# Designed miniproteins, single chains, continued (5), part 69

Each design is a single chain, and the fold is of that chain. pLDDT is the mean over its residues in the fold that is shown.

## One batch from the design tools (miniprotein)

Design m18545
Fold by ESMFold2-Fast:
Structure m18545 (fold): chain A 67 residues (1-67)
Amino acid sequence: MLKEKIDQAMDEAAQLVLDGASLEEARETMIKKLEEAGAPQELLDQMSDPEMGELAIASAVASLKSQ
Protein backbone atom coordinates (compact mmCIF):
# COMPACT_ATOMS: atom_id res chain seq x y z
CA MET A 1 0.00 0.00 0.00
CA LEU A 2 2.67 2.59 0.94
CA LYS A 3 4.78 1.57 -2.08
CA GLU A 4 1.76 1.99 -4.37
CA LYS A 5 1.11 5.50 -2.99
CA ILE A 6 4.79 6.41 -3.45
CA ASP A 7 4.74 5.09 -7.03
CA GLN A 8 1.55 7.09 -7.70
CA ALA A 9 3.13 10.28 -6.34
CA MET A 10 6.16 9.76 -8.62
CA ASP A 11 3.95 9.08 -11.65
CA GLU A 12 1.86 12.21 -10.97
CA ALA A 13 5.00 14.36 -10.75
CA ALA A 14 6.38 12.83 -13.96
CA GLN A 15 3.05 13.45 -15.73
CA LEU A 16 3.19 17.13 -14.73
CA VAL A 17 6.61 17.42 -16.41
CA LEU A 18 5.23 15.71 -19.55
CA ASP A 19 2.32 18.20 -19.49
CA GLY A 20 4.79 21.11 -19.46
CA ALA A 21 5.13 21.94 -15.76
CA SER A 22 8.51 23.05 -14.42
CA LEU A 23 10.79 20.59 -12.63
CA GLU A 24 10.38 22.72 -9.49
CA GLU A 25 6.57 22.46 -9.60
CA ALA A 26 6.76 18.70 -10.26
CA ARG A 27 9.25 18.22 -7.39
CA GLU A 28 7.04 20.23 -4.97
CA THR A 29 4.00 18.16 -6.00
CA MET A 30 5.98 14.93 -5.59
CA ILE A 31 7.15 15.90 -2.07
CA LYS A 32 3.61 16.90 -1.04
CA LYS A 33 2.16 13.61 -2.33
CA LEU A 34 4.93 11.61 -0.64
CA GLU A 35 4.20 13.37 2.67
CA GLU A 36 0.49 12.57 2.27
CA ALA A 37 1.41 8.93 1.54
CA GLY A 38 3.42 8.73 4.79
CA ALA A 39 6.82 8.33 3.16
CA PRO A 40 9.77 8.07 5.59
CA GLN A 41 11.64 11.29 6.41
CA GLU A 42 14.81 9.95 4.75
CA LEU A 43 12.99 9.67 1.41
CA LEU A 44 11.49 13.17 1.83
CA ASP A 45 14.96 14.57 2.58
CA GLN A 46 16.42 12.84 -0.50
CA MET A 47 13.65 14.15 -2.76
CA SER A 48 14.12 17.67 -1.33
CA ASP A 49 17.69 17.56 -2.66
CA PRO A 50 17.48 19.06 -6.17
CA GLU A 51 19.87 16.48 -7.69
CA MET A 52 18.06 13.49 -6.17
CA GLY A 53 14.61 14.96 -6.81
CA GLU A 54 15.38 15.64 -10.46
CA LEU A 55 16.87 12.15 -10.88
CA ALA A 56 13.75 10.59 -9.34
CA ILE A 57 11.45 12.61 -11.62
CA ALA A 58 13.62 11.77 -14.67
CA SER A 59 13.40 8.07 -13.75
CA ALA A 60 9.61 8.29 -13.39
CA VAL A 61 9.32 10.12 -16.73
CA ALA A 62 11.41 7.40 -18.41
CA SER A 63 9.18 4.74 -16.82
CA LEU A 64 6.01 6.45 -18.10
CA LYS A 65 7.50 6.84 -21.62
CA SER A 66 8.46 3.14 -21.75
CA GLN A 67 5.18 2.07 -20.13
Scores: mean pLDDT 77

Design m18546
Fold by ESMFold2-Fast:
Structure m18546 (fold): chain A 57 residues (1-57)
Amino acid sequence: MEQLELDVKYHGWTPEELEAMARVAELVAQDARDGRLSPETGKAAEEVAKKLRELAK
């Protein structure tokens, strides 16, 4: 279900723009791993980064 919602939100983005957003999400995930954000926020950011990269391929 979340996959369809992600596709709608990033409709029309170029693969380069999707990859850039995936990198931003990875940075958020790393901040959570460093204890600056909650583990739940980090997990959500990891999932977003993976899905954006799959869309960018």
Scores: mean pLDDT 73

Design m18547
Fold by ESMFold2-Fast:
Structure m18547 (fold): chain A 70 residues (1-70)
Amino acid sequence: DEKLIKQAEKILEEAKEIAEANPENEEVQRALKEAEEAYEELKRPGLSIEEKIGLLLRMIGSLEQMRLLT
């Protein structure tokens, strides 16, 4: 689902923006890493829709954590 990947890309863009604004915040940098790892997993062939939604929710959770830390 191209639409799901596009949503994930937007989340990752926001996460990168927060991390760039907070380069010395180790927890923020770690949360970005988690979002990046979930995004790379999302690109794997053969994932079910449920698995893709789960990965997207993990990325959203990381972004929310980054917002709470800043």
Scores: mean pLDDT 84

Design m18548
Fold by ESMFold2-Fast:
Structure m18548 (fold): chain A 64 residues (1-64)
Amino acid sequence: SARELAARHDLKTHYGLTDEEAEELLALARRGDLEAIKRRLMERYGLSEEEATRVARGLVAAAE
């Protein structure tokens, strides 16, 4: 979808993720697994809990 394409672009541009890494997060978002997305953003990409929560909510919304 256009929303998923935009979300993928944002992950790559703002957080330095590869296409593969962005697709893994979008797959979690399609399942609505907000906590898994937050954990991955914090552990692998160094986001704060506040930033990870905002990004995770945005990804889940984009995957609707």
Scores: mean pLDDT 84

Design m18549
Fold by ESMFold2-Fast:
Structure m18549 (fold): chain A 86 residues (1-86)
Amino acid sequence: ATEAAAEAGAAAAVAASEGARAGNAAGEAGGKIGAIGAAVHAALAEGPEGGRRAGEEAARGAREAGADEAAVRAAERAGRGAAEGA
């Protein structure tokens, strides 16, 4: 079970890496902005669960786009903060 989850995570990381390679600078620049946008969108859609779920979805999108860990963390915090501040 844990091994299967690790394999799925590795496959997702490979796919994200391949996508980032193809996109290069454009993918890198878009990843951070895209992650923040996803966090805001999810927060608006999810209502009371907005911040937590927005952060999770933004982190997923950012990793898939090949954004660095700092951008992923920023997206998570932005999503959570949006719901808490509302």
Scores: mean pLDDT 50

Design m18550
Fold by ESMFold2-Fast:
Structure m18550 (fold): chain A 71 residues (1-71)
Amino acid sequence: MSDKEAERLIERARELLEKARASTDPFEQEVYLGVADIVAAVVIIFDPKYRKEAQEILDESAALEAELRAA
């Protein structure tokens, strides 16, 4: 994976988290969070330089999922 590809994936994952936060549909929320998690995991595996940014996305996703499930 190129660094530019990793940057694009991180940006897409961030956009997916924003869409999940803005959605009121539990199904859409789960889909956006799930895709963001997969994208972040792919970056961690194939481009370790972006591990910190990808881990931040996973942490934000987990926190948002917990918040949405609690309410």
Scores: mean pLDDT 82

Design m18551
Fold by ESMFold2-Fast:
Structure m18551 (fold): chain A 60 residues (1-60)
Amino acid sequence: LVERAEEALRRALEAAARGDGETAQRWGTLSVTLAQEAGDDALAARAGREVREALRKAGV
């Protein structure tokens, strides 16, 4: 689960870097959900922050 959460986060950040906010939000939500299911609250919080900051930086 943690590895899948990290992969989803990576895809979310890549989408945000491309300006694809819709795809970034979809992968970001999945990353947070998978991290929570794995019991990794720190990863879930970090994933949410990084996706929001990446989208903000991309102007989305």
Scores: mean pLDDT 80

Design m18552
Fold by ESMFold2-Fast:
Structure m18552 (fold): chain A 65 residues (1-65)
Amino acid sequence: ATPQAEVDVEIRIRTPEGEEREERYRFSGPLDAVHAAMGALGDRLQALREAGYEIEMRTRGRVTV
């Protein structure tokens, strides 16, 4: 059977101006699809870090085989 994954992501973003924002995402589906979605999110967050944003990310995941 194809492994299924469900991942809850909590992100705290601090702008260069010192404003804080919190975002929440939920990804669910086949492990490969969830992994790809998480990678795309990571790439976007990395671009924000390079632009001077501070980012804390917490993940909680479940994988069913």
Scores: mean pLDDT 81

Design m18553
Fold by ESMFold2-Fast:
Structure m18553 (fold): chain A 70 residues (1-70)
Amino acid sequence: SEAEELIRKAEEALKAGDYETAIELAEKAVQAAPEGSEERKRALLLKGEALLHLGRFDEAAQAAQEAKRS
């Protein structure tokens, strides 16, 4: 699916240390994934991890809370 492809690209960006690109791709994956899906939850967790690496702790906490709701 589009969401799975975007998640894969976000994971690659995260591993490469390209945290801003990882956030952008993860946000696109969140938009492409159905609410309540495992793909949406995975995308939100990837976004949160990238945000933590950039020191954006409040935004990372919000992403983690939203992932818990998914």
Scores: mean pLDDT 86

Design m18554
Fold by ESMFold2-Fast:
Structure m18554 (fold): chain A 71 residues (1-71)
Amino acid sequence: DAAAQARAMLEALDRIRKGLKGELSFEEMVEASQALGEHAARLKDELAPLLRPGQPVSLTELRAAAERIIA
């Protein structure tokens, strides 16, 4: 479910942002970073039929797509 992966990726990004402000433990920040990578990869797979062949997809583009999916 692309919407579920989009929400999870955006949540992981928010956790990393809070971690950079010192609001998370080091272990929690590592877990958030791993979750971001996992959900970003799954979102890319879910969006593969909509992507142009050979087009690189950045984290910024995935974030924008995630925001549109959950809107």
Scores: mean pLDDT 75

Design m18555
Fold by ESMFold2-Fast:
Structure m18555 (fold): chain A 88 residues (1-88)
Amino acid sequence: SLEEAARLLEQAAEAARRGDYDTSINLLKQAIDLLAEAARKASLEEQVDLGIVMIGAATLINALKRGADPEEVAEGARFLAEKVRELA
């Protein structure tokens, strides 16, 4: 569900903030999987919006792996959670 995906993105933000990068990455991956499932049943316009969020989440995973500032990653994940809630 989109609400579950948004919750996972918020949990990923909190994990990143406390320095638990492995948990944050796993939560971001779970959010991407739920967004991909939602996209399968969505209109073309909704698929584009969901695709942008999925690209954003993948970008945050790569950023954490590259040693990016966890606060910037947390801000990004929270922004994506808000966008997912707008689509729900």
Scores: mean pLDDT 89

Design m18556
Fold by ESMFold2-Fast:
Structure m18556 (fold): chain A 116 residues (1-116)
Amino acid sequence: HMTLDEFVAEAERLLEGVTPENFVDVLEKLYEMFLKKAKEATSKEELIQLMRAFGAVVLRAAERLGLPDEVIDRISAIMDEAIRKAKGLSKEEAIKVFQEAMREVLELFRKAVDEM
């Protein structure tokens, strides 16, 4: 099983190759890694910590792509709200809420990159 530190280290390596042309594939790979690790989480605390770590990785991707501060702030707000909601939900519902938030975040990335 991948540790949280191993997840962050591998995510950072994937981010080193992020470009406007490949960011969708990179973010989808990062989300696949997150989802696999999230399903293995044995506590709510572990799941929330993983969600926070993944959120930080997503924000770092936005910064590396040079997205505007306003877009980065919006992405951060969406993720923070999803994590807040997740705290009051079952593991399965928490993952669903976070998945919907990540779909919204990906749409913001696509729109921002298209305007660059």
Scores: mean pLDDT 84

Design m18557
Fold by ESMFold2-Fast:
Structure m18557 (fold): chain A 66 residues (1-66)
Amino acid sequence: MVEKIAELAYELSKAVKAGDIEKVQELTVELLELLEDHPELRDIVNEAIENGASKKEIKEALEKAL
């Protein structure tokens, strides 16, 4: 799960920078579905986005929180 969340968040970041609206929509929906069952991870993902974190940093933060 953590690996998948980190991968989706990183791919979403890349899609945003590339302006790929369709991919952004798909990745956002999938990421939110995973986070719905784990609301405590949502804050961590939000902080990572705000800080411009890498995939490794996101994964480490999620693992530390669990």
Scores: mean pLDDT 77

Design m18558
Fold by ESMFold2-Fast:
Structure m18558 (fold): chain A 64 residues (1-64)
Amino acid sequence: EEEARRYLEKAIEAAKNGDIDTAVYYASKAARLAGATPGEINRLAKAVMDGNLEEARRIFEEIL
């Protein structure tokens, strides 16, 4: 839970810096630590890739 949230924050920070590859890596790691299904992992990664960080946070809270 807490560790997963830390990875999500790293993903958001990377996305804000334009480092999309790093952002997707950390987002996928956060989702897996939170117990996400493959579909949920893909949805979170897509939101991060699209720069939709508000949607990414909503998806992550729904996974928890």
Scores: mean pLDDT 82

Design m18559
Fold by ESMFold2-Fast:
Structure m18559 (fold): chain A 106 residues (1-106)
Amino acid sequence: GPLEELRRRALEFARRVADQMLATLDSLDIPPEEKERLKELIDRFVRALEEGNLDAASQALDELIKLLEEMREKYKDNPEAQEALDGLINQAEALKLVVDSLRAAA
């Protein structure tokens, strides 16, 4: 039905954005441990969304955004890291809007 189609398209969009975020992380010159933490949150988000657990997906994005904002402050003197982190925050916020829209439609 229309709701299943909306969920399918939202999941396809979220997977594309997550893949773009992971590619950005691979190019970031930050410690591997910090990249792994960000990747784990992105993977947790995708899994929650695939399972239809919108609350868990929303929580993973909130944790991801908070960690990205903390990293933005940590790397404030690194312009290349700042640009990449700003992009990742914008992408995570776009995904949050998608999840909130799905929650409102349910």
Scores: mean pLDDT 87

Design m18560
Fold by ESMFold2-Fast:
Structure m18560 (fold): chain A 93 residues (1-93)
Amino acid sequence: MLELTLEEFRERVEEALKRTGNERLARIALEKAEELIKKSPDGKASLKEVLELAREKEEEIIRKETGDNKEAFEKALESAKRAFEDFEKALLE
């Protein structure tokens, strides 16, 4: 599993942002990387763990934005899943 420093996360997230235009995922990914690295004894965090936490945070935001509207939630979640896959691919390349 790919372990990255905060500087390496910033470089990869900047590149993913340039390729996808996804400002929200870029912000969330950096926030989660900073949280994990702050608690890490070696100053590194797993890219996979950051992506898992970012996905959870995005789902939380979508749930809050859609409220009790199940149709809006399902449509937003499906759209977000596709955008997330594009962002993850850009981070790994």
Scores: mean pLDDT 82

Design m18561
Fold by ESMFold2-Fast:
Structure m18561 (fold): chain A 107 residues (1-107)
Amino acid sequence: GPRPPLSEEERKRLEFERELLKGVADLTIAMARVLGYVDKELIENVKKIADEIIELNARLTGDPEAAERRKKEVDELYKKALDMLENGESPEKIIELLERMVEIAEA
């Protein structure tokens, strides 16, 4: 059957967790820009945060189909970022994809 609606307390907790994850993503990307360095672990960490934001938004909105579409878009950018890293592309170009992954997750 359909999941029961979120309590006010549960909603506030999920909204807080979402804002915290957004802050962590923004700080992580800002640090990469300052250092001028991107590695596989950074790309994987941003992907993980983006996926968690998408899941929190799905629970808050009750829209699993939108979540699946956003995860697919984030997965494509994640694969592209890894390929760019392997091909020796500039950190700045890879960071632009990481920023786009977070933007899609937050939409």
Scores: mean pLDDT 88

Design m18562
Fold by ESMFold2-Fast:
Structure m18562 (fold): chain A 66 residues (1-66)
Amino acid sequence: SAKAQALYDKGKELAAQGKLDEAIKQYQEAIKLDPNYKEAWIGLAGVLAKAGRHGEAAAYGKKAAE
């Protein structure tokens, strides 16, 4: 959806700025709106890994691969 895409794009911007916790929130909202939005799951896994939350990153990355 357009709204999920906008949240994903905002998450990418925030992650690029090093605002990892804010980026996580945007990706989570994108997934809530569109659970099949594979790129949002990948984005969430990536930002969690950057934040040092490796266990959560692995779990969301696995979900993205389904």
Scores: mean pLDDT 85

Design m18563
Fold by ESMFold2-Fast:
Structure m18563 (fold): chain A 60 residues (1-60)
Amino acid sequence: SAEEKAKEIIEKFEELGKKKAEEAKAATEDPKEAEKAAEEAYNYYVNLGKMIAEVEKKIL
């Protein structure tokens, strides 16, 4: 179903967001900036996944 596919997209982007957050944290030398960079990276990918999932539900 479109709903099930949307859920899979969201879950994939959540996992991608976690990986990108760890990469951003590792690339940032300042610990305080590292935490903020990780949070921003995670939120970016999670929100992107939600946006793509909403579009997929309407097009499929």
Scores: mean pLDDT 83

Design m18565
Fold by ESMFold2-Fast:
Structure m18565 (fold): chain A 75 residues (1-75)
Amino acid sequence: MKELEEELERLREALRAAGLSEEEAERIAEGVRRVLEAAKVPEEVAVLAVRAFIAYVRGDLERARELGEEALKLL
């Protein structure tokens, strides 16, 4: 899952920029990956879900909502 791993790395960086420690950011990103894998979410949906979370962490609530709705539409 090449694109998902790249988005999870971006999530870790966004969480760090938001003031979380490297340990906390890594735990959250790993937790997100495990939840998406356990739920058997298709990669395209998983990528959109992670992008929505990154937008939310960065304070772009409208973009987070749009990406979340797009992900749900694919389910």
Scores: mean pLDDT 82

Design m18566
Fold by ESMFold2-Fast:
Structure m18566 (fold): chain A 74 residues (1-74)
Amino acid sequence: EERQRRLDAAVDRALAALEELHPFKPGDKFSFSGKDFGTASYVAETPEEARKIYRESLRKAAELGVQDAEARRA
């Protein structure tokens, strides 16, 4: 739980920095690709939706990174 809170806080900070650099807006196109989540393209209808998509992507990448590191060290 504490680890998850830290992960969520880090993701939120990264998302805030990203939005500060390039504000999310309707029509933003997103493309994600990865071994565990495939390839997908989205068009956000609202800034909130764009923020949610980015947050989930960052969270997924971080979680996979932790699992991959554990597998390689085992």
Scores: mean pLDDT 60

Design m18567
Fold by ESMFold2-Fast:
Structure m18567 (fold): chain A 71 residues (1-71)
Amino acid sequence: EEKLKDIIEEVLGVSPVGIHDNFFELGGHSLLATRLVSRVRKEFGVEIPLTELEKNSTVQALVDYINSKLE
């Protein structure tokens, strides 16, 4: 949860990021979305499809997605 917020803050260059904040409303775009997906893959071993990120772009939704893919 907190680690994902840190990654989003690093990718977007904005702080603080809350659990209800939307990645694209915070200034995210396709290039930054690609960076976020890459960081999540490296940090958690979970690959988020860009289409999934576009549908579920709040921090909470991304946490829930990552948790659903972890053992």
Scores: mean pLDDT 77

Design m18568
Fold by ESMFold2-Fast:
Parts: structure tokens; C-alpha cells; sequence
Structure m18568 (fold): chain A 72 residues (1-72)
């Protein structure tokens, strides 16, 4: 139903916002690690950021599909 699609859309938007916040925090930590010359910590943070960006991409594609279904 459209009501179930709306609930899933709102849930997906909430997950997107949470991940964006987490990426922002990790990118700040990455800049600090780079300033300190901490190459190992920078590598770990870059990997976590990359994984979260992939998840964000999947959620944004899901959001687009849900929005398209609701527009019909």
C-alpha cells in the first residue's frame, strides 16, 4: 500500500540522515589524523568512510525508487 511505502520512505530518510552525520564525524577525525601524520588511523577512517558512502548510495537509490512508486 502507499501507506507502507510512505513508512519505508521515512525510515529510509532517517537512516540516510544518520549515516550522513556519521560520515561527517569520521571525515573530521580523518582530517585530524592527517594533520598528525597518523597514516594507520587515516587508512582505517578512509575505509570506514568508503563503506558508509557505499551504504548511503544504496539507501539514496532505495529512497528514489520509493519516491517514484509514491508519485504514481
Amino acid sequence: SKEELKKELLKTIGEILRIIGEIFELERQLEEAKKKGDEEKAKELEKKIEELKEKLKELMEKMKKLSEELDK
Scores: mean pLDDT 87

Design m18569
Fold by ESMFold2-Fast:
Structure m18569 (fold): chain A 73 residues (1-73)
Amino acid sequence: SLSAEQLLRIARALLELGKVYFKEGNLEEAKWAFEQAVRYAERALALDPSPETQRLLEEARKFLEEVKKAIEK
């Protein structure tokens, strides 16, 4: 199984990937990446609750909300 640190790194990479897609107007791919970032951050938090992981999860959730709003317009 992946460690909390590995899960956190994957979540951060997916969040950054989502931001790139969002900037490019590739909204469905951005949504997918942000959804995956949330899932990996939740898994990391379950293994090792930390302020860093909580902040990353909050950031990923905010970007997911924003891309969903962009898709609905």
Scores: mean pLDDT 90

Design m18570
Fold by ESMFold2-Fast:
Structure m18570 (fold): chain A 93 residues (1-93)
Amino acid sequence: ASLLDQLNALYEELSGALEARDLEAARRVVEEFRKLFEKNKDKLSPEEAKLFEEILEEMEELIRALEARDEEAAARERAELEKLFGKLATSLQ
């Protein structure tokens, strides 16, 4: 599978975990994103690498908001995550 295919699959898995309120599953997806980033780090442009790092930071912030039951913060972090993911996906096409 391409890097973009792997990213899309992980994003769908994250979305499912978030819908199910399964924070353990969401944490596993964050770990898989981190592994994917490290595996492909040397193949990414500096801009793509920065987007990957920003996505990982937003995923951690989203999970913290959900753990705190801060629905407003979770919604804001989710929107930013979707925006950053869209930028990375566009760059990788």
Scores: mean pLDDT 85

Design m18571
Fold by ESMFold2-Fast:
Structure m18571 (fold): chain A 61 residues (1-61)
Amino acid sequence: SEVESLVARHEFSEEEIEKLRELLEAGDYAGIKEFLESLGRKFESEEEAVELAKKIIELSE
């Protein structure tokens, strides 16, 4: 999928993936958006950022 291609392109570190897991478990959706935007992504909603974070975590497992 396009999401798999984007994840492969960005080569998320284990530390970055662990940070996304922690934010997701805490329900800090604003933090997920801000963290991913700090890595060069842009989102129109927190829901879009959370969806990408879930896919990154899924593909790392």
Scores: mean pLDDT 74

Design m18572
Fold by ESMFold2-Fast:
Structure m18572 (fold): chain A 69 residues (1-69)
Amino acid sequence: APAAAARAAAEQMVDNLLKAGFIREEDREPLLRDIEDALMAAGGGTGSAQAGLVALRHIRRQGRVPEDV
């Protein structure tokens, strides 16, 4: 199922970002939703690179990486 595939890819990406310390647990659900939406727009799970770009934009917009103190 496209939605399930997109969710699984988003969860993997977000778990990697949490492990690396780039996001907090409280940011998991908003970021998962943003990545899932981007993957669905890109054809339901084929856009892992697109998911990565969305995650990076989310982090940068929140000022956590690389622009942070």
Scores: mean pLDDT 64

Design m18573
Fold by ESMFold2-Fast:
Order: structure tokens, then sequence, then C-alpha cells
Structure m18573 (fold): chain A 72 residues (1-72)
């Protein structure tokens, strides 16, 4: 499994290419460093999907914080 394969799979699932690239990079980095225990390719894909969703959530939270700071 490569970073490019993870990115392509995430884009095919409907994620933005930039977000998919970041999620794929993070997932691959964690696997390569042994920080993420992956028993199958399916585990890697599922984790990449979770990372992508988490990154989307962080972007939404960052926008909310920026809006609150502008209103303060």
Amino acid sequence: MSEEELKKWLVEKGYDPELAEEAARITKYLIDKGLLKVESEEDAYNFADLVAKWLETIREVEEEIAARRAAK
C-alpha cells in the first residue's frame, strides 16, 4: 500500500484532493514509523477515512473559532 493508493481511494470516496493527500500522508507516515498497527489493507483504508473525517472536523472547528474570535 502506497500514499498515492490511499489518496486515490479517498478521492474516489468524495474527499477533496488536498484533504485526501494530507490524510493519506498522515496515515502512511504513522504506518511507516510503526505508530499505527495495521493487520490488513482494509485497516489502513479505514484509518485513512477516519483521518480524513477528523481533518474535515478540525477545519470546521477552526472556522468556528475564527468566527468567535472575530465576534469577541
Scores: mean pLDDT 78

Design m18574
Fold by ESMFold2-Fast:
Structure m18574 (fold): chain A 70 residues (1-70)
Amino acid sequence: EKEEKLKKKIEELKKKIEELEKELEELLKELKEAPDDLEEIAALIGRILDIIGDIIELRLEIEKLEKELK
């Protein structure tokens, strides 16, 4: 059952994206609360960009798997 395996993998990837989106929200709150330290701000921005990259990669993987279901 190829469809069942693909659906499970898509669900797993969607859960990972949801977790990363929550982490992104937390980092954005930290960025808003950290106005006085440029080094800390730069580190937070770097982490935010890494998470955005991970989310994009996971979304592309989901699109690829969804095409396999069509």
Scores: mean pLDDT 81

Design m18575
Fold by ESMFold2-Fast:
Structure m18575 (fold): chain A 96 residues (1-96)
Amino acid sequence: SMQDQMRRQIQGMIGFMIGQIQRMQRQGRITPQQYQQLMSQVQQNDRQVQQYIDNGDYDRARDITIDTMQWMSSVFRPVDPDTSSQIDGMISRLQS
C-alpha cells in the first residue's frame, strides 16, 4: 500500500541521515559539535516519527522527516553539496 511504502521510505531516510552524519564525522567534514547536534536532532526526530507511525499519523511523520532533512541539507550544503543535493531529491520525492 501507499502507507506501507511511506513507512519504509521514512525509515530508509532516517537510516540514510544517520549514515551520512557518521560518514561526515569520520571524514572530518563536520565539527564534533555539529556531529553531536545533528545526531541529537535526528535521534529526537526518529523517536517522534516512530510515535506518529505507531499512531498511524503518516502525515506528521512525513512532515517531521522533511523538516529534519531540510535542516540537515542546509548544514551539509557548504561542506558536501553532492550529499545536500541527494537529500533535496529525497525531500522532493517525499513531498510528491
Scores: mean pLDDT 82

Design m18576
Fold by ESMFold2-Fast:
Structure m18576 (fold): chain A 77 residues (1-77)
Amino acid sequence: MREEALRLLEEADELAKKGAEAFKEGKYKEAAELLRKAAELVREAARLLEPEDPELAALLERAAEDAKKLAEEAEKK
């Protein structure tokens, strides 16, 4: 599970970077889609890690919520 969670977090990080770049370029719809995908991957990683590290899982769930809020903000533009 740890290796799977790390892979998901690496994918989420790449998507979040692309989402932030798209947002800066005014590509708000693309930014929203990328940030939403990143949030989903972080949430999956949190689920996988919860039995081993519930504190880290809770932190990751918060990060996923923050990413989703940014995606919603981008969609409104």
Scores: mean pLDDT 82

Design m18577
Fold by ESMFold2-Fast:
Structure m18577 (fold): chain A 55 residues (1-55)
Amino acid sequence: MEEKLDEAADYALELVRKNGVPLEEAARIASEKFGVDPEEVLQRVREKAEELAKK
């Protein structure tokens, strides 16, 4: 189950980078595609962004 959430977060980030979609909208689209909670996708994206900011 966590694997789908990680894939959804990656897909949302790709939508932001390649298509210029706002983060909130990208998370919603990814949540619909992968069948996960959009709030969980947003939280996972934030966690990934924090990990990247550490470097």
Scores: mean pLDDT 77

Design m18578
Fold by ESMFold2-Fast:
Structure m18578 (fold): chain A 72 residues (1-72)
Amino acid sequence: SLPSPERVKAELYLMQGILALKSGDYEEAIKYFEKAIEVDPSLKPIAYRFLAEAYRKAGDTEKAEEYEKKAQ
């Protein structure tokens, strides 16, 4: 079975976020992870883990801890 078009779009945003995160572009990574969640909320657990990492690397410890708690 094929995933929905919305799921594919959300997964592409998630992948773009991961690429930005690896490149050190934490602000862009955060925006892509937020877009992934907006398109497909079922990606929240994995996207929240990446948001926590991105915020921590960007120096926003408070938001990093918030998303780490949400990533359950």
Scores: mean pLDDT 87

Design m18579
Fold by ESMFold2-Fast:
Structure m18579 (fold): chain A 67 residues (1-67)
Amino acid sequence: SGAEAGRAAAEAGAAAGDAGAATGVWQSYKMHLDGDNEGARKSGLAAAQVATTEESRAAGLAAAQAS
């Protein structure tokens, strides 16, 4: 489900150790839970843009797609 995918992306982002990207992924997940799919996508994309590692970037993109 989209909620399950969003949660998994948020957990992956946190595990990647990039605090900026992890925060953005978490915000994307919360927005998705609130039904703000456009906000969730934007937050996920922003997380990917500030990511300093390839793994954190992938997590941000996954969070954006989960919405």
Scores: mean pLDDT 73

Design m18580
Fold by ESMFold2-Fast:
Structure m18580 (fold): chain A 63 residues (1-63)
Amino acid sequence: MSEEEARELVERSLASFRALAEKDPSAAPLGRQIALRELREAGVPEELLREAEREMDAVLASL
């Protein structure tokens, strides 16, 4: 997977996660776990995975 492709996948995943967190905050922790698992299985580099995890944690902290 290219870095550009991986970054696009992360951005799409984060957008979906933010939408879930707004609609159902109680499901957000599970949504985070599923999103990170899917990104890892897709072969997203660890650096971008850590970036996605930090962004998701920031969303959870704001709930």
Scores: mean pLDDT 83

Design m18581
Fold by ESMFold2-Fast:
Structure m18581 (fold): chain A 57 residues (1-57)
Amino acid sequence: MSEEAKRIAEGAKEMAKVAPDMSPEQLAALARREGEEAGLSEEEVEYIAEAAKKAAE
């Protein structure tokens, strides 16, 4: 995984702490969108989405 993908995944974990009302699915969708907008690969986007889901659970 790239440093960019790791950075976005870490941001998603912090978002889970400050927005606990967001569902794992909502947080994963936001993280996926951020990865796509950053031009990351499909594999990196899925990694970010999975990290966001686990952080929100």
Scores: mean pLDDT 78

